# Designed miniproteins, single chains, continued (3): the designs that were tried, part 13

Each design is a single chain, and the fold is of that chain. pLDDT is the mean over its residues in the fold that is shown.

## One batch from the design tools (miniprotein)

Design m8421
Fold by ESMFold2-Fast:
Structure m8421 (fold): chain A 69 residues (1-69)
Amino acid sequence: SDLAALRARLTALSRAGAPVKEILDVVHEMTGLPSYEEFKERFENSTPEELGALAAEIQAAVDAARARL
């Protein structure tokens, strides 16, 4: 199962302390949420006030990935 394989990969990456980029890229593949590169582009184009919202979106994407473990 594709979903089971992605969950196993997320579990392994999380336990290994993988970079946020790798976790977010797998979340993108699993859920269709924005990739790390898309978040980075938004970060570069964000005002200081928008950075808080971007951080919340990144946290939500990571939490969604972990909830599927």
Scores: mean pLDDT 69

Design m8422
Fold by ESMFold2-Fast:
Structure m8422 (fold): chain A 105 residues (1-105)
Amino acid sequence: SKTEKAIEKIKEVGKKYIERVEASDLPPELKQLAIDLIESFVEYLIRLLKENLMTKEDIKKAVELGVEEMLREFQRRGASPEDIALVREIFEEFKKEVEKIIDEY
């Protein structure tokens, strides 16, 4: 189904961005936080797609809000401005790839 294909693509993008986080210059504690947040967000999106109760626009809004919340968590943990900038770049690219999958769903 289209849902199964979208879920597979979202899982693949999640893995891609976990690998990008692991290869980054982030300190180990912030790498683990970023990985945990990506994994949790991927599972959340998979649940939304399986339930099939939301429009594509609603799912894209959930993606936008979710990524902003993930970035706020780094600020709450006292990450440096340089580390926040690096995480923002990674998470913004992650967001764009997820949004593209949702648009093609």
Scores: mean pLDDT 88

Design m8423
Fold by ESMFold2-Fast:
Structure m8423 (fold): chain A 82 residues (1-82)
Amino acid sequence: SHMIREKAQRLVEEARRALERARENPDDLLLLIGSILRVIGLMLDVEQLLAKAPAEDKPFLQEALEELRRIQRELMELLRSL
């Protein structure tokens, strides 16, 4: 339980760092594409955790997945703004 939640928190923090790097490097198309692909991978990792998680951990994983989807949308908007 604790380990599952800690893993989810680390995945979200990794995605937040990817978004921040993209924002700091607005003309780096390869970094932006790489960041989008990375966040998609992190979302798949959270979905895998969610499939195996006990009921008490599912709300925390759903919250993490929603945050990853928000970060993905922000990255996609940055891409569309280029």
Scores: mean pLDDT 88

Design m8424
Fold by ESMFold2-Fast:
Structure m8424 (fold): chain A 66 residues (1-66)
Amino acid sequence: MADLLLSLSREEQRFVLSAIRQAKALLDAGDVQGALELLRKAKEASTDPNAQKVLESVEADIEAKA
């Protein structure tokens, strides 16, 4: 995970980390569906396959725990 994130451009790192932070805030508020939808939209908006893999992994972790 960390190695994939570090392989991204600074812009992609900011985008991915921002999406993860927003999803975590939604989870803390009890909005699991909102968190999953946000991560899915972030993945669709990203053109970097490593960024997509990071976001997909976070989405899968949330789905597994929900």
Scores: mean pLDDT 77

Design m8425
Fold by ESMFold2-Fast:
Parts: structure tokens; C-alpha cells; sequence
Structure m8425 (fold): chain A 59 residues (1-59)
């Protein structure tokens, strides 16, 4: 379990939803997968995604 940095969340928040879904399926980096998951769950809200990751922590 690796928590992504805010910089990773900011970078990924600029991608469209299709690209975030692709990252969830195909990425081998746990932090990148966690960031994409949190952004999809929060509708691309970086602050909400960060709270989700730091409070509940996806794998």
C-alpha cells in the first residue's frame, strides 16, 4: 500500500475519466492506481481524493 503524493493527484486530475479507468486496469504502480481510484471516487476533486487516501487508504 503506497499513498500517492499531492503532485501525482494534481497530474492525474488533468486526465479525462477514460484515461483514469485505463490506469486502474493497466498501471503496475500502486500509488498511481490509488490516485486514479480516489479521483474517480471523488469526481476529480483533488482535495477530496487526498482525504479519501489519507483516511481510508486504498491498496
Amino acid sequence: TEVPSRATLERLSRLDRRELYRILRESTDPATVAAAYALLRTGGDVDAAARLLYTHGPE
Scores: mean pLDDT 75

Design m8426
Fold by ESMFold2-Fast:
Structure m8426 (fold): chain A 61 residues (1-61)
Amino acid sequence: MPSFEEILERWLAGELTEDEAVDLMVALAEAAAGRTFTPEERADLRDGIRRLLDERREEAA
């Protein structure tokens, strides 16, 4: 399983789409928690990750 840093690096390098990076980060968070999230928790997490990725991309540019 890739780490959060590995997913972030691949996304910044243009190797992953934003949707792919978000999906992998959600899966990583569920694995770390040892459980699946509710659909509402998953939607909130996806929105949070997208916002964080947008900020990181602007900093990297």
Scores: mean pLDDT 78

Design m8427
Fold by ESMFold2-Fast:
Structure m8427 (fold): chain A 113 residues (1-113)
Amino acid sequence: MKAVGRLTVTVTTKGGQALLEFEIPAGESPLKATVRADGQTLEAEVKPGDPPVRLRVALDAGKSTVEVTIEGESPDDVERALAATEKAIKEAIEKNKDQVESYSIERELELVE
């Protein structure tokens, strides 16, 4: 059984570009992360015992959608990594509050047969 966690982050800038930098923590099982934003696709594999994987996403001026997908065989590991990634993204937006007008985050977790 595989678990898939998704974050849909909508960010509106104050007319300039913004940079989101965040980390995905390791779990007790292997995780695969995919980030899609403004024509960019970033992929990372996180293995047990690895340091957190740092991802950097450049956002175009105006309204951008950042989709983060975390996949793994352990639902608990995926949920924990997803929650930690959501927190990291919120902290990254706060660091860029001078460039960010508004944001929203939606979180979803599903089990795949």
Scores: mean pLDDT 82

Design m8428
Fold by ESMFold2-Fast:
Structure m8428 (fold): chain A 69 residues (1-69)
Amino acid sequence: DEKAAFIQEELARLGQPPLAPRDLAWLASLAEGASREQIRAAIEAVAAAHPDEPLDVSLLGPALAELTA
């Protein structure tokens, strides 16, 4: 899944540990209608709101779901 790979690449760019493939697939499904620009902006916003905190599905899930709500 290209979106799952993109989410993983963005997390890696921000210095975040990798997520499990199933978690990446789930996050990609939440962002199915979103552009890469929207996904990047959402991940960066979560990272900015949670400095020095590992980004996991509980933080990223609601943010990515909001893009297609």
Scores: mean pLDDT 81

Design m8429
Fold by ESMFold2-Fast:
Structure m8429 (fold): chain A 74 residues (1-74)
Amino acid sequence: MMEMVLESAKKALTSHGYPELAEYLVELYQKLVEEGRPSEARAVFTLGAYLALQGKSVDEVKEEMRRTLEKLLA
């Protein structure tokens, strides 16, 4: 079920002009899940998708993701 949700979200982000960011977010999610951090993976992915859909620039989304990930992994 989660794999289908990730594919759906990736399609949504790609449709809004963020195909590279969509792939990055999916890979980051999978990496965090593999490292035993599923809650952090969900939080980071949800935030990234939300910011992208709000029309934030790729650089703004990446910076917010970086700050959030640093706080979650601290």
Scores: mean pLDDT 72

Design m8430
Fold by ESMFold2-Fast:
Structure m8430 (fold): chain A 69 residues (1-69)
Amino acid sequence: GALEEAVRTALEAQPEPSVSAVLSAFHEAGYTLSDAERAEVRRIVAEAADKAAALERLVGFARRLEARA
């Protein structure tokens, strides 16, 4: 979906996972995240072992948001 692709593109443009880049991608795609959802994004980035792990988890999160929207 569009959100999943936007998140992937934003993360691929960065050498390291960036919470700000991911949150900007969600906002630009038209999604308003709750405080809990923003906290989940921060947790995913902080807990990921590497960029690839962060990307997979964030794409999964984006997929869940698109499915409910």
Scores: mean pLDDT 76

Design m8431
Fold by ESMFold2-Fast:
Structure m8431 (fold): chain A 79 residues (1-79)
Amino acid sequence: RELLYDDLVLEAADPAAIERGLAELAARVAALRAAHPDAVVVGGTVLEVDPSMPPAERAQWEAQLAAVAASRAAARAAA
C-alpha cells in the first residue's frame, strides 16, 4: 500500500510479505557478498558500510540489525 509506513512496520503487519522478503534477501545475500566484500551481514540482511562510519557506530548498527532480524523472525513464527 502507498501509505506513510516504514518497511519494518509494513512487513510486521503482513507475515506473507516477511516470508517473501526473507527469500529475496537470502538470494541477494550471496550476490551482494560476491560484489561487496566489505558488506556486513546480520540475520541474513546485508548492509553496505560507508567508510566514513566510525567503528563505534558500526557496532551499534550491528545491534540494531540483530533486533530487526529477531522481530522479523518472531512475526514469521506467529504466521
Scores: mean pLDDT 57

Design m8432
Fold by ESMFold2-Fast:
Structure m8432 (fold): chain A 107 residues (1-107)
Amino acid sequence: SKEEALKEIEELLKRFLERIKNEELREKFKEFVELMKKIVNGEEVDLEKLKEIVEEIVRLAKTLDEREQRIVEGVLNDIFSIVYEIASEEQREIIEEVRELYEKLIE
């Protein structure tokens, strides 16, 4: 389950990097994935840093075409869902807070 979650996240990152060419967004998304992998492994993450990365991802995505924006949104939501399913109860609160921030930024 944890190993499967990590594999799915890595496959989603590979798909994202294949489709998204913006270098700044690629780097921020890699940082996002590393923090998500830490949560899957039960490691503590800096919530403020995670929020800043998500805000930057949304800002950068808004500069892209609609097709690329849909890719960013889809992959990011898929990763949140995978991590939420495997996360501890305490870590789910972190994911919910970051997801709520993301939803507010895109609406």
Scores: mean pLDDT 86

Design m8433
Fold by ESMFold2-Fast:
Structure m8433 (fold): chain A 90 residues (1-90)
Amino acid sequence: SKKDELAKELEELNLKIVDIIEEKKFSDEDIEKAKEVLGELYEAINGENPASDEEILKLLEKAVEKFGEIDPELKKEMEEFKEKVKEILK
């Protein structure tokens, strides 16, 4: 299902973000900001009341902006995730 594909891609994104955080040794504040963004995406995709396709795409635009404020590599990974989500939701 689309939900299963979105959940899998989000899991893969989470693993990549963890690797980037560990390699670059981010501050605790930046780690918490990244976790907040990932948590919002998790709830939208896998929560009890999943968001609509339109709301997920809007949330991803905001997630790209928030990740860009933390680190350019995080922004790149979120942009790539957004493009994968767009393909899944077609």
Scores: mean pLDDT 86

Design m8434
Fold by ESMFold2-Fast:
Structure m8434 (fold): chain A 99 residues (1-99)
Amino acid sequence: PLSAEEILERLREWAEELLKEPRHRELGEVLRRIVELVERGAPEEEIEEELEKLGRLLLEEARREAASLSDPAEQEALLQGARNAAEALRLAVKRVLEE
């Protein structure tokens, strides 16, 4: 299993990658903020609020990308992927907070 330190490092790396792309800037900024809040020991409620924002942005970006696809199966897979990614991130952050 990944340690809390390894989870935070992966989230930092993902935020940096997202911030390199102008279209993903909002996603990268929210993810970076989540990492900063966790590292600062911010209240769990504040962290959960930013995780909800991240989930909404992930789904919005997936819908935007899906609109450029012609295959309905690929569109649905992209939307489901965004939902799964948001839940996985929430669970990863919760694991870090519990360690």
Scores: mean pLDDT 81

Design m8435
Fold by ESMFold2-Fast:
Structure m8435 (fold): chain A 75 residues (1-75)
Amino acid sequence: MDARRKAFLQQGVENARTVLDTLKKVGAPEEKIKKIEEYIEKAEEALSQPFTDDSYREAMKAITEAMKLASEIIS
């Protein structure tokens, strides 16, 4: 179970990093880029710690917020 949740979160982090790289290339606002990066870093931190339901929930929330912010920039 934990391996599957870690894989899912890792895919979310990788996808968010790819989106962040694209936003940097198109000249998105630096402040928003930094905010997205902060959320991705929170999710990455959760992957390096002992895995709990709370850490997974917080990491998934962070990735969701990063992707929402990215969507606002590309809309």
Scores: mean pLDDT 79

Design m8436
Fold by ESMFold2-Fast:
Structure m8436 (fold): chain A 83 residues (1-83)
Amino acid sequence: MLDEILERARELVALAEAGQDTTPLLREIAETEGIRVARAVMAAAHGLKLGLSEEEVRELARLAMEDGEAAVAALRPRAEAAL
């Protein structure tokens, strides 16, 4: 599961960097694997863009599957530090 979420997150980052619409991929994930998994993929993609380690990104994805608010709280200090 987490390896699949990380692979999807890398696809999402690649699409965003190429200026492509990420909506179709996120919609596919939400429809086939559920909104919780789609949320985890988005959180993992943000973590990858912030330069987090693979271990940190895996933990963030796990957290996002359980509690989206907790995942946002975990990302906030790292996003602020990147500014």
Scores: mean pLDDT 74

Design m8437
Fold by ESMFold2-Fast:
Structure m8437 (fold): chain A 96 residues (1-96)
Amino acid sequence: SAAEIEALIALLEEDRAVLRSLGTPEAAELAELIDRAIEALRAGDLDRAIELLDEIIARLDALIARHGAADPEAAAVLEGVRANLRAIRAELERLR
């Protein structure tokens, strides 16, 4: 369990770094929400982590819809982060 949580935290830290690298205010806000999800996981609060991931995924859906026509390269990066967060969320649901 602890080793599985640490592996998921490592994946979240990578997604956070990708979002920070985009240099936009919206991506920075999402990176901050990932920090809160990591804090919840370290505290053992899986329900709070899942709630935060749901919020991040919803915001990513909106951001991808806005970027898709103007910046397809950035949209592809955000789609990759979204897919990773969905996979992490599914694993957290199995662990609770």
Scores: mean pLDDT 88

Design m8438
Fold by ESMFold2-Fast:
Structure m8438 (fold): chain A 51 residues (1-51)
Amino acid sequence: QVTMDDLLVNFKDLGRAAPALSAINNGLKTAQEIREKFDISQGDSDDIIAQ
């Protein structure tokens, strides 16, 4: 998965050319939604990992 450092570095660099700013912003929002869904799905993942 993408680290926060990768997003910050790319965001600052691309901010000058800015064709992907909206995509980066959407990515951040999607990451927040995935985080909430991840909490719900974590139960299923724990079952797989813990056997």
Scores: mean pLDDT 57

Design m8439
Fold by ESMFold2-Fast:
Structure m8439 (fold): chain A 76 residues (1-76)
Amino acid sequence: VITLKDGDVITLKKGETLTVQAPASGGTLTVLSGEVFVTSSSGLFEVLKAGDSVKLKGNETVTLHAITDATVKFTQ
C-alpha cells in the first residue's frame, strides 16, 4: 500500500492494479489521462476518465485498476 502525498502523480499501464491510502486529511484524486476503475473501503465503486476527480476521506484505502494506460494525480 502506497500512502498518497500532495502532488503525487501515478502512472499505470493497462491492466495494472495499485492500492493506495489517503493521508489523514484526505484529498482529491484526479485522472489526467486514460480510464481507471476505482474502489474503496468507504464504498466507492466507479469508473473515472480523463478530467474526472473523486474526493477521498482521511485514511481511506483505494484500489485503482487501469482500464487503459492512465495517469492520476493526488492533491490535498
Scores: mean pLDDT 85

Design m8440
Fold by ESMFold2-Fast:
Structure m8440 (fold): chain A 100 residues (1-100)
Amino acid sequence: SIEEKIAELREFFEKVTEELLEAVEKKDLEGLRKIVEEMIEWLKKQFPDEEGQKLVEGLKKATELVIELMKEGKYEEAKELLRLVMEIATKEVIELARKK
């Protein structure tokens, strides 16, 4: 069902968010990049339409800002930005899934 699929998407993005926050905590810039790249490739395959492309572009820009904060030693600010970005991305993905 669509509700089961949405529940699975929420669980998936919650897990990805935890992995991203762990990468920030460990100060692992390369690990963060790898997790984001894997998420972006998954999004491109699931949502190849223009709306999915806009979401991917937004995530790339947000990731660049997170990495900049990490390079500046602003790890708590990087975590807060990541939480916000992932909350927005989760909502956008659920909306895209409901349109299918």
Scores: mean pLDDT 85

Design m8441
Fold by ESMFold2-Fast:
Structure m8441 (fold): chain A 108 residues (1-108)
Amino acid sequence: MAKKLVRITAEAEGMSAKEAHEKIKKKLEEKGFKLIMETSLETGGIETYISVFEAPSGAIVGVAATQKAGTKSTEITVQVLGATEEDVEKVIEALEEAGAKVLSVEEA
């Protein structure tokens, strides 16, 4: 079933934004998601790693991993545009296999 937008939030405790992002990227690529674009931003001790993937279904997956200054955890937000239930399940599996705890899954 196709969904317009699904937002997933997760937390990677004890990982930097870079470490969390690299692990998630690897797990998504192993599941057939193709990296389209990646970038990073560091401002005043806040690190953000952003990537965009294309799912095997053609859905677009945006991943942001952000570590706030003075914290030892990374906040992860994933947005899936045109998601199927299989795409959402694979994203959740990739996050969990990367060591992130999924906190919420919301449909738009």
Scores: mean pLDDT 84

Design m8442
Fold by ESMFold2-Fast:
Structure m8442 (fold): chain A 82 residues (1-82)
Amino acid sequence: MIDSAINLLEMAIEAVKKGNRKAAIDYINAAKHAVEQSDLSPEAKERILSLLDKAIEAIKQGNYDEAIQYLKEAIEVLREAR
């Protein structure tokens, strides 16, 4: 469900801004699961999941601005696929 994935990623961005790494990663993993269960094309899923994996890695490295950028790009791809 695309709207569910978008809402989870918006919550992940908020968690990153507050410095809550665990909540941010938990929201991203929930969004990944929602994307995998969606009716999106395999190509769209691969692109979104790649962006979400990059966001998780950026969070783990403390690169919060980069993480937010990857999350925003994933949301844009999800919105365009609706």
Scores: mean pLDDT 85

Design m8443
Fold by ESMFold2-Fast:
Structure m8443 (fold): chain A 99 residues (1-99)
Amino acid sequence: MNKELLEKAKEILLKILELLEVSEEEKEKLLKEAEKELEAAGLDTVEQLEELVFQLQGELRAVEILKKAKEEGLPDEEVVERLRELHEELERERRERKE
């Protein structure tokens, strides 16, 4: 389970970097940095890895909103509104997970 959650976190991070149109060279650098940070954080419990996956899923959703807005030519004000709605939703979900 722990290995599957760690691989899931890496998969989500890779998708975020792909959506941000990060170069292959920079993508490799960022993935290695992320692996180093994960090891430094001492993430070993299922709960810690699940929290990391939740955070990364939230970031992926934010990046998808930004990418879609860029592709559809949405005005900045609408993008800001969608990001605020996502932030409120994620804050609510985070509270539910801790309570």
Scores: mean pLDDT 75

Design m8444
Fold by ESMFold2-Fast:
Structure m8444 (fold): chain A 82 residues (1-82)
Amino acid sequence: SPLVTITFEDGRKAVIDAATGEILEGFELDDALKLMALNFGKAAVNNPEGVAASDGVTKVDEHTFTAEIEVYGKKATITVTY
């Protein structure tokens, strides 16, 4: 199952199973952040070439993408492993 990690500027993180929507580690996400994490996980599984070609996305290894995002005007990092 694809795992999505959101790491916030303050150092807090949340880990979500993008297949189930279950939060495995960290703090509660709002519905918008949770939906974003689920969509990023699904995109990585279903269209990895498209995700790799997206602006601001870095392919870390064969099964990992990372991107910088803005959450309420603050920087965060979203990472998917699939």
Scores: mean pLDDT 79

Design m8445
Fold by ESMFold2-Fast:
Structure m8445 (fold): chain A 78 residues (1-78)
Amino acid sequence: ALSAAERAAIVAALNALSDEELRAFVRGLVGGPDAEALAEAIIAYRRAHGPLTDADQLLEVPGVDRAVLERIARAILG
């Protein structure tokens, strides 16, 4: 499980990314055609709900499951 500090770091890192930077990040994370759909889903979520306040909000995004959240965490924290 992610600690409170790790969750805060994920939120801060993702909120700092522009839409284009987020597309590049997700392409590096998952690759392939699914990366475009995932990046656009995260961007749409941010536009609808404003900045992320908790890393678990990512689980509300279509295409983000626990495995994808763990990959995001590893990319930001590791």
Scores: mean pLDDT 82

Design m8446
Fold by ESMFold2-Fast:
Structure m8446 (fold): chain A 57 residues (1-57)
Amino acid sequence: MDTARELAEAVGRHMVARREDLEANRALYESTIRAESEHKDVVREEGERALAEIAAA
């Protein structure tokens, strides 16, 4: 009986910690998407400029 109760309490604590980790990972993922979107716009503009220079040559 005590073993089952101790296991249930340990699982409960683990689930709470896991939920906090998932929330932290979500925030990191959203931040990464934003950074990648900004970086992609810069790369696209640089590529368009290079193509325009080639076309002008």
Scores: mean pLDDT 70

Design m8447
Fold by ESMFold2-Fast:
Structure m8447 (fold): chain A 100 residues (1-100)
Amino acid sequence: SKLDELIKKVVEGLEFLKEVVAKSEEERKALEEVIKRVEEKMEEIKNDKRLSEQQKAELIIWLYNKVSEAILSAKSIEELKAEMDKILEEVEKKIKELTS
């Protein structure tokens, strides 16, 4: 589907950012964990039958933009993890608002 293609492009984009930003094995592993959490969330969004295909695409693009910003701006692994938790909490809030 076009949604599956979008998810693939998001993952490829985040993998590219990992290669650009990671300066150590520890940072690489932290970024791999971030990408895994994003992939899991995008799959949950894809499979949520309460959401329209347009709403799913908008949420996935929003998630990509926020995670990309966090990866580029975070000054430490601790800051990246904290920002990631905040982003995932905000996407859950958006899903709740759209499905209520």
Scores: mean pLDDT 90

Design m8448
Fold by ESMFold2-Fast:
Structure m8448 (fold): chain A 78 residues (1-78)
Amino acid sequence: REQELKARGKITEIVRRAGAAGVPRDEVIDEASKELGLPRSFVEREIDRLVAAGELVETTGADGKRILRLNPAALPPP
């Protein structure tokens, strides 16, 4: 539970820093895994959950890489 919350927070932070251009999924996984000391597979599952929840939008770039962006419609209330 606590590790899941921490992973989601770091994932959304990384994606938010990238802004409108987005960030490659693999880069988010690598950075969050390294910073939090969590397995890449754990970070991948949390990204998939955030996409499924509509908090993140995943698109495919011209090179076939998956790009992550924040979904503004799914931000939690302040």
Scores: mean pLDDT 76

Design m8449
Fold by ESMFold2-Fast:
Structure m8449 (fold): chain A 58 residues (1-58)
Amino acid sequence: MKAKKDLPESGIKKGDEFEVFRKIEGKTKTWYLVKNKKGEPMWIEVPKGKEDEYFEEV
């Protein structure tokens, strides 16, 4: 995956490539477990159905 916008709460910048280790679907949000630039596992919260605004496939 590649970030389409800055996600400062997760330490990810627009254009950063990252690997999704886990995906958990909630009622209103989807949580993506990713590795940030420091190598720390971080959860990204994305409103359900807005994944294409946040990420693109590489």
Scores: mean pLDDT 77

Design m8450
Fold by ESMFold2-Fast:
Structure m8450 (fold): chain A 80 residues (1-80)
Amino acid sequence: SASVQQIQAQLAEVQKRIDELQAKIDEVAARLQELLATETDQAELKRRVRELVLEEAGLTSELMLLYVQRQILERQLAQL
């Protein structure tokens, strides 16, 4: 079984990945705001909004998996 130090190191790695994905989600939101402010072609606006929505959905799915990993590691730590 993993030691407390090993689980804490794994939790730190998972938290770093969560922070990186949250930053990417914030970047997608910023790109969406910029697009809505600057794009005057309605067809191009709809296409690019769709692309950003799909990108956000993908990042959110990855984030959910990392939250599950964090919960598993936190539970393992609590059992030691």
Scores: mean pLDDT 89

Design m8451
Fold by ESMFold2-Fast:
Structure m8451 (fold): chain A 55 residues (1-55)
Amino acid sequence: MSEADRLFQQAGRAAGQGNSEEAYRLAKQASLLRGFSEKDAETTGKVAGKAADKI
């Protein structure tokens, strides 16, 4: 399993706990490691953070 996959799993756990800041940070970092552009990584992080805010 890649480091990016592990960070996405951690982002999912943070989102499940309602920790929007941590979910955003981890998802953005994982996306950058996956080779996403900075803009795409930012979008992915924001989506993860918003998912956490709904809990």
Scores: mean pLDDT 78

Design m8452
Fold by ESMFold2-Fast:
Structure m8452 (fold): chain A 90 residues (1-90)
Amino acid sequence: SAALKSEEFKEALRRALEEYIEEHRDELSERTLRLLQGIVEDDALLDDFVETYEYLREHPELLPAFKEALPELLPALEIFDEVYEEVAES
């Protein structure tokens, strides 16, 4: 999707991830915190996660297995879904 690869979407994701980290820092595991900070700080990693999210949106049957295998990424998936709905509904 063009919307998922736009700079506006990436900046909205970065902002949402930064806000989530600030609000939930004390509630997040150190591993999850480091992963989310990595996504925010590394444009290539952010792009990789956007592409992964787009793939999971096209293949929702893979989502339960992905959530089971990578539970530390659940907050990122939820934030991506929220931001996607805001951008796609605009």
Scores: mean pLDDT 75

Design m8453
Fold by ESMFold2-Fast:
Structure m8453 (fold): chain A 84 residues (1-84)
Amino acid sequence: MEEEIKKLREKVEELEERKKRAEEGELSLEEILEAEIEAGVALIHASVLRIYSEDPEVKKELEELIERISEISEELAKIREELK
């Protein structure tokens, strides 16, 4: 569990960096779509881990990661819509 949460945190940090680059106009439409897909996969993974976790502290950390991923996904979608 700790290793999986660590990997999720690293992925969220990577996605936050890609979001910043998208906001600065440094990403193509294709790269933004790839980031949205990866955010969706991370959201599913975090949600599954939350369902199967019995530890309240672990559930809380996963809920915080889910919120961060959801915010990134929404912001990427808004940037993508502006490029259409």
Scores: mean pLDDT 83

Design m8454
Fold by ESMFold2-Fast:
Structure m8454 (fold): chain A 67 residues (1-67)
Amino acid sequence: EEEELKKKIQELVSKYTGYAIRQIGGEVGAELLRRQGGSEEDIRREEEEAREARELAEKYKKEIEEL
């Protein structure tokens, strides 16, 4: 059980970290597009990707906290 729990935590942390990085990437991408005069559509796409990644990161964070 202890080894199985450790593996589960490692998998959840990996997923959380991946989505957290994706969220930051999208937020930074949107900000760069705003400063460089990118299209509203491109900015919105980056913001939507960041939002979806944030929601998934929060989901996996909660699963870790409930272990």
Scores: mean pLDDT 83

Design m8455
Fold by ESMFold2-Fast:
Structure m8455 (fold): chain A 66 residues (1-66)
Amino acid sequence: ASVINQVKAAINTILQENGLTPPSITASTVSDIVLEAVSFILNNTSLAQAKSIGAKIKASIQKLVA
Protein backbone atom coordinates (compact mmCIF):
# COMPACT_ATOMS: atom_id res chain seq x y z
CA ALA A 1 0.00 0.00 0.00
CA SER A 2 2.70 2.52 1.02
CA VAL A 3 4.97 1.72 -1.95
CA ILE A 4 2.01 1.92 -4.36
CA ASN A 5 1.08 5.40 -3.07
CA GLN A 6 4.73 6.54 -3.30
CA VAL A 7 5.00 5.25 -6.90
CA LYS A 8 1.78 7.06 -7.91
CA ALA A 9 2.98 10.28 -6.21
CA ALA A 10 6.42 10.08 -7.88
CA ILE A 11 4.90 9.53 -11.34
CA ASN A 12 2.43 12.42 -10.85
CA THR A 13 5.28 14.73 -9.77
CA ILE A 14 7.46 13.76 -12.77
CA LEU A 15 4.54 14.28 -15.19
CA GLN A 16 3.78 17.73 -13.70
CA GLU A 17 7.48 18.73 -13.85
CA ASN A 18 7.39 17.87 -17.58
CA GLY A 19 4.27 20.00 -18.26
CA LEU A 20 1.74 17.14 -18.35
CA THR A 21 -1.53 16.92 -16.43
CA PRO A 22 -1.38 13.66 -14.45
CA PRO A 23 -4.11 11.12 -15.34
CA SER A 24 -6.29 9.35 -12.77
CA ILE A 25 -4.22 6.17 -12.37
CA THR A 26 -6.62 3.46 -11.19
CA ALA A 27 -4.16 0.53 -11.09
CA SER A 28 -3.34 -1.03 -7.69
CA THR A 29 -0.03 -2.80 -8.52
CA VAL A 30 3.35 -1.22 -9.33
CA SER A 31 3.54 -2.96 -12.74
CA ASP A 32 0.01 -1.84 -13.75
CA ILE A 33 0.69 1.74 -12.56
CA VAL A 34 3.84 1.81 -14.74
CA LEU A 35 1.89 0.42 -17.73
CA GLU A 36 -0.84 3.10 -17.34
CA ALA A 37 1.82 5.83 -17.01
CA VAL A 38 3.78 4.60 -20.07
CA SER A 39 0.57 4.38 -22.14
CA PHE A 40 -0.37 7.95 -21.11
CA ILE A 41 3.13 9.30 -21.92
CA LEU A 42 3.28 7.60 -25.34
CA ASN A 43 -0.19 8.97 -26.24
CA ASN A 44 0.54 12.53 -25.01
CA THR A 45 4.24 13.20 -25.84
CA SER A 46 6.90 12.72 -28.52
CA LEU A 47 9.22 9.69 -28.46
CA ALA A 48 12.10 11.91 -27.24
CA GLN A 49 10.00 13.30 -24.36
CA ALA A 50 8.69 9.79 -23.53
CA LYS A 51 12.30 8.52 -23.29
CA SER A 52 13.29 11.38 -20.95
CA ILE A 53 10.20 11.01 -18.73
CA GLY A 54 10.53 7.20 -18.71
CA ALA A 55 14.14 7.44 -17.47
CA LYS A 56 13.04 9.73 -14.60
CA ILE A 57 10.19 7.35 -13.65
CA LYS A 58 12.56 4.34 -13.75
CA ALA A 59 15.11 6.10 -11.49
CA SER A 60 12.39 7.15 -9.00
CA ILE A 61 10.82 3.66 -8.82
CA GLN A 62 14.23 1.97 -8.41
CA LYS A 63 14.95 4.28 -5.43
CA LEU A 64 11.51 3.57 -3.86
CA VAL A 65 11.73 -0.27 -4.15
CA ALA A 66 15.44 -0.60 -3.27
Scores: mean pLDDT 78

Design m8456
Fold by ESMFold2-Fast:
Structure m8456 (fold): chain A 59 residues (1-59)
Amino acid sequence: GAAEGARAAAEAGSPAGAAASAWEKGLVTDRQLGERGVAAARAGDAEAGARYAIEASKL
């Protein structure tokens, strides 16, 4: 589920993990999580972009 994916991403220490943790705390919206994924992918971080997309798909 979303909580398990967010925990795994957070434990990996990735930007996606930090965003997933913030999302669980209600500090970011689903839209902001998606926007961070697009930004990471555009910066050339395809792995972080994929992790954001996986978290967004669980919302």
Scores: mean pLDDT 60

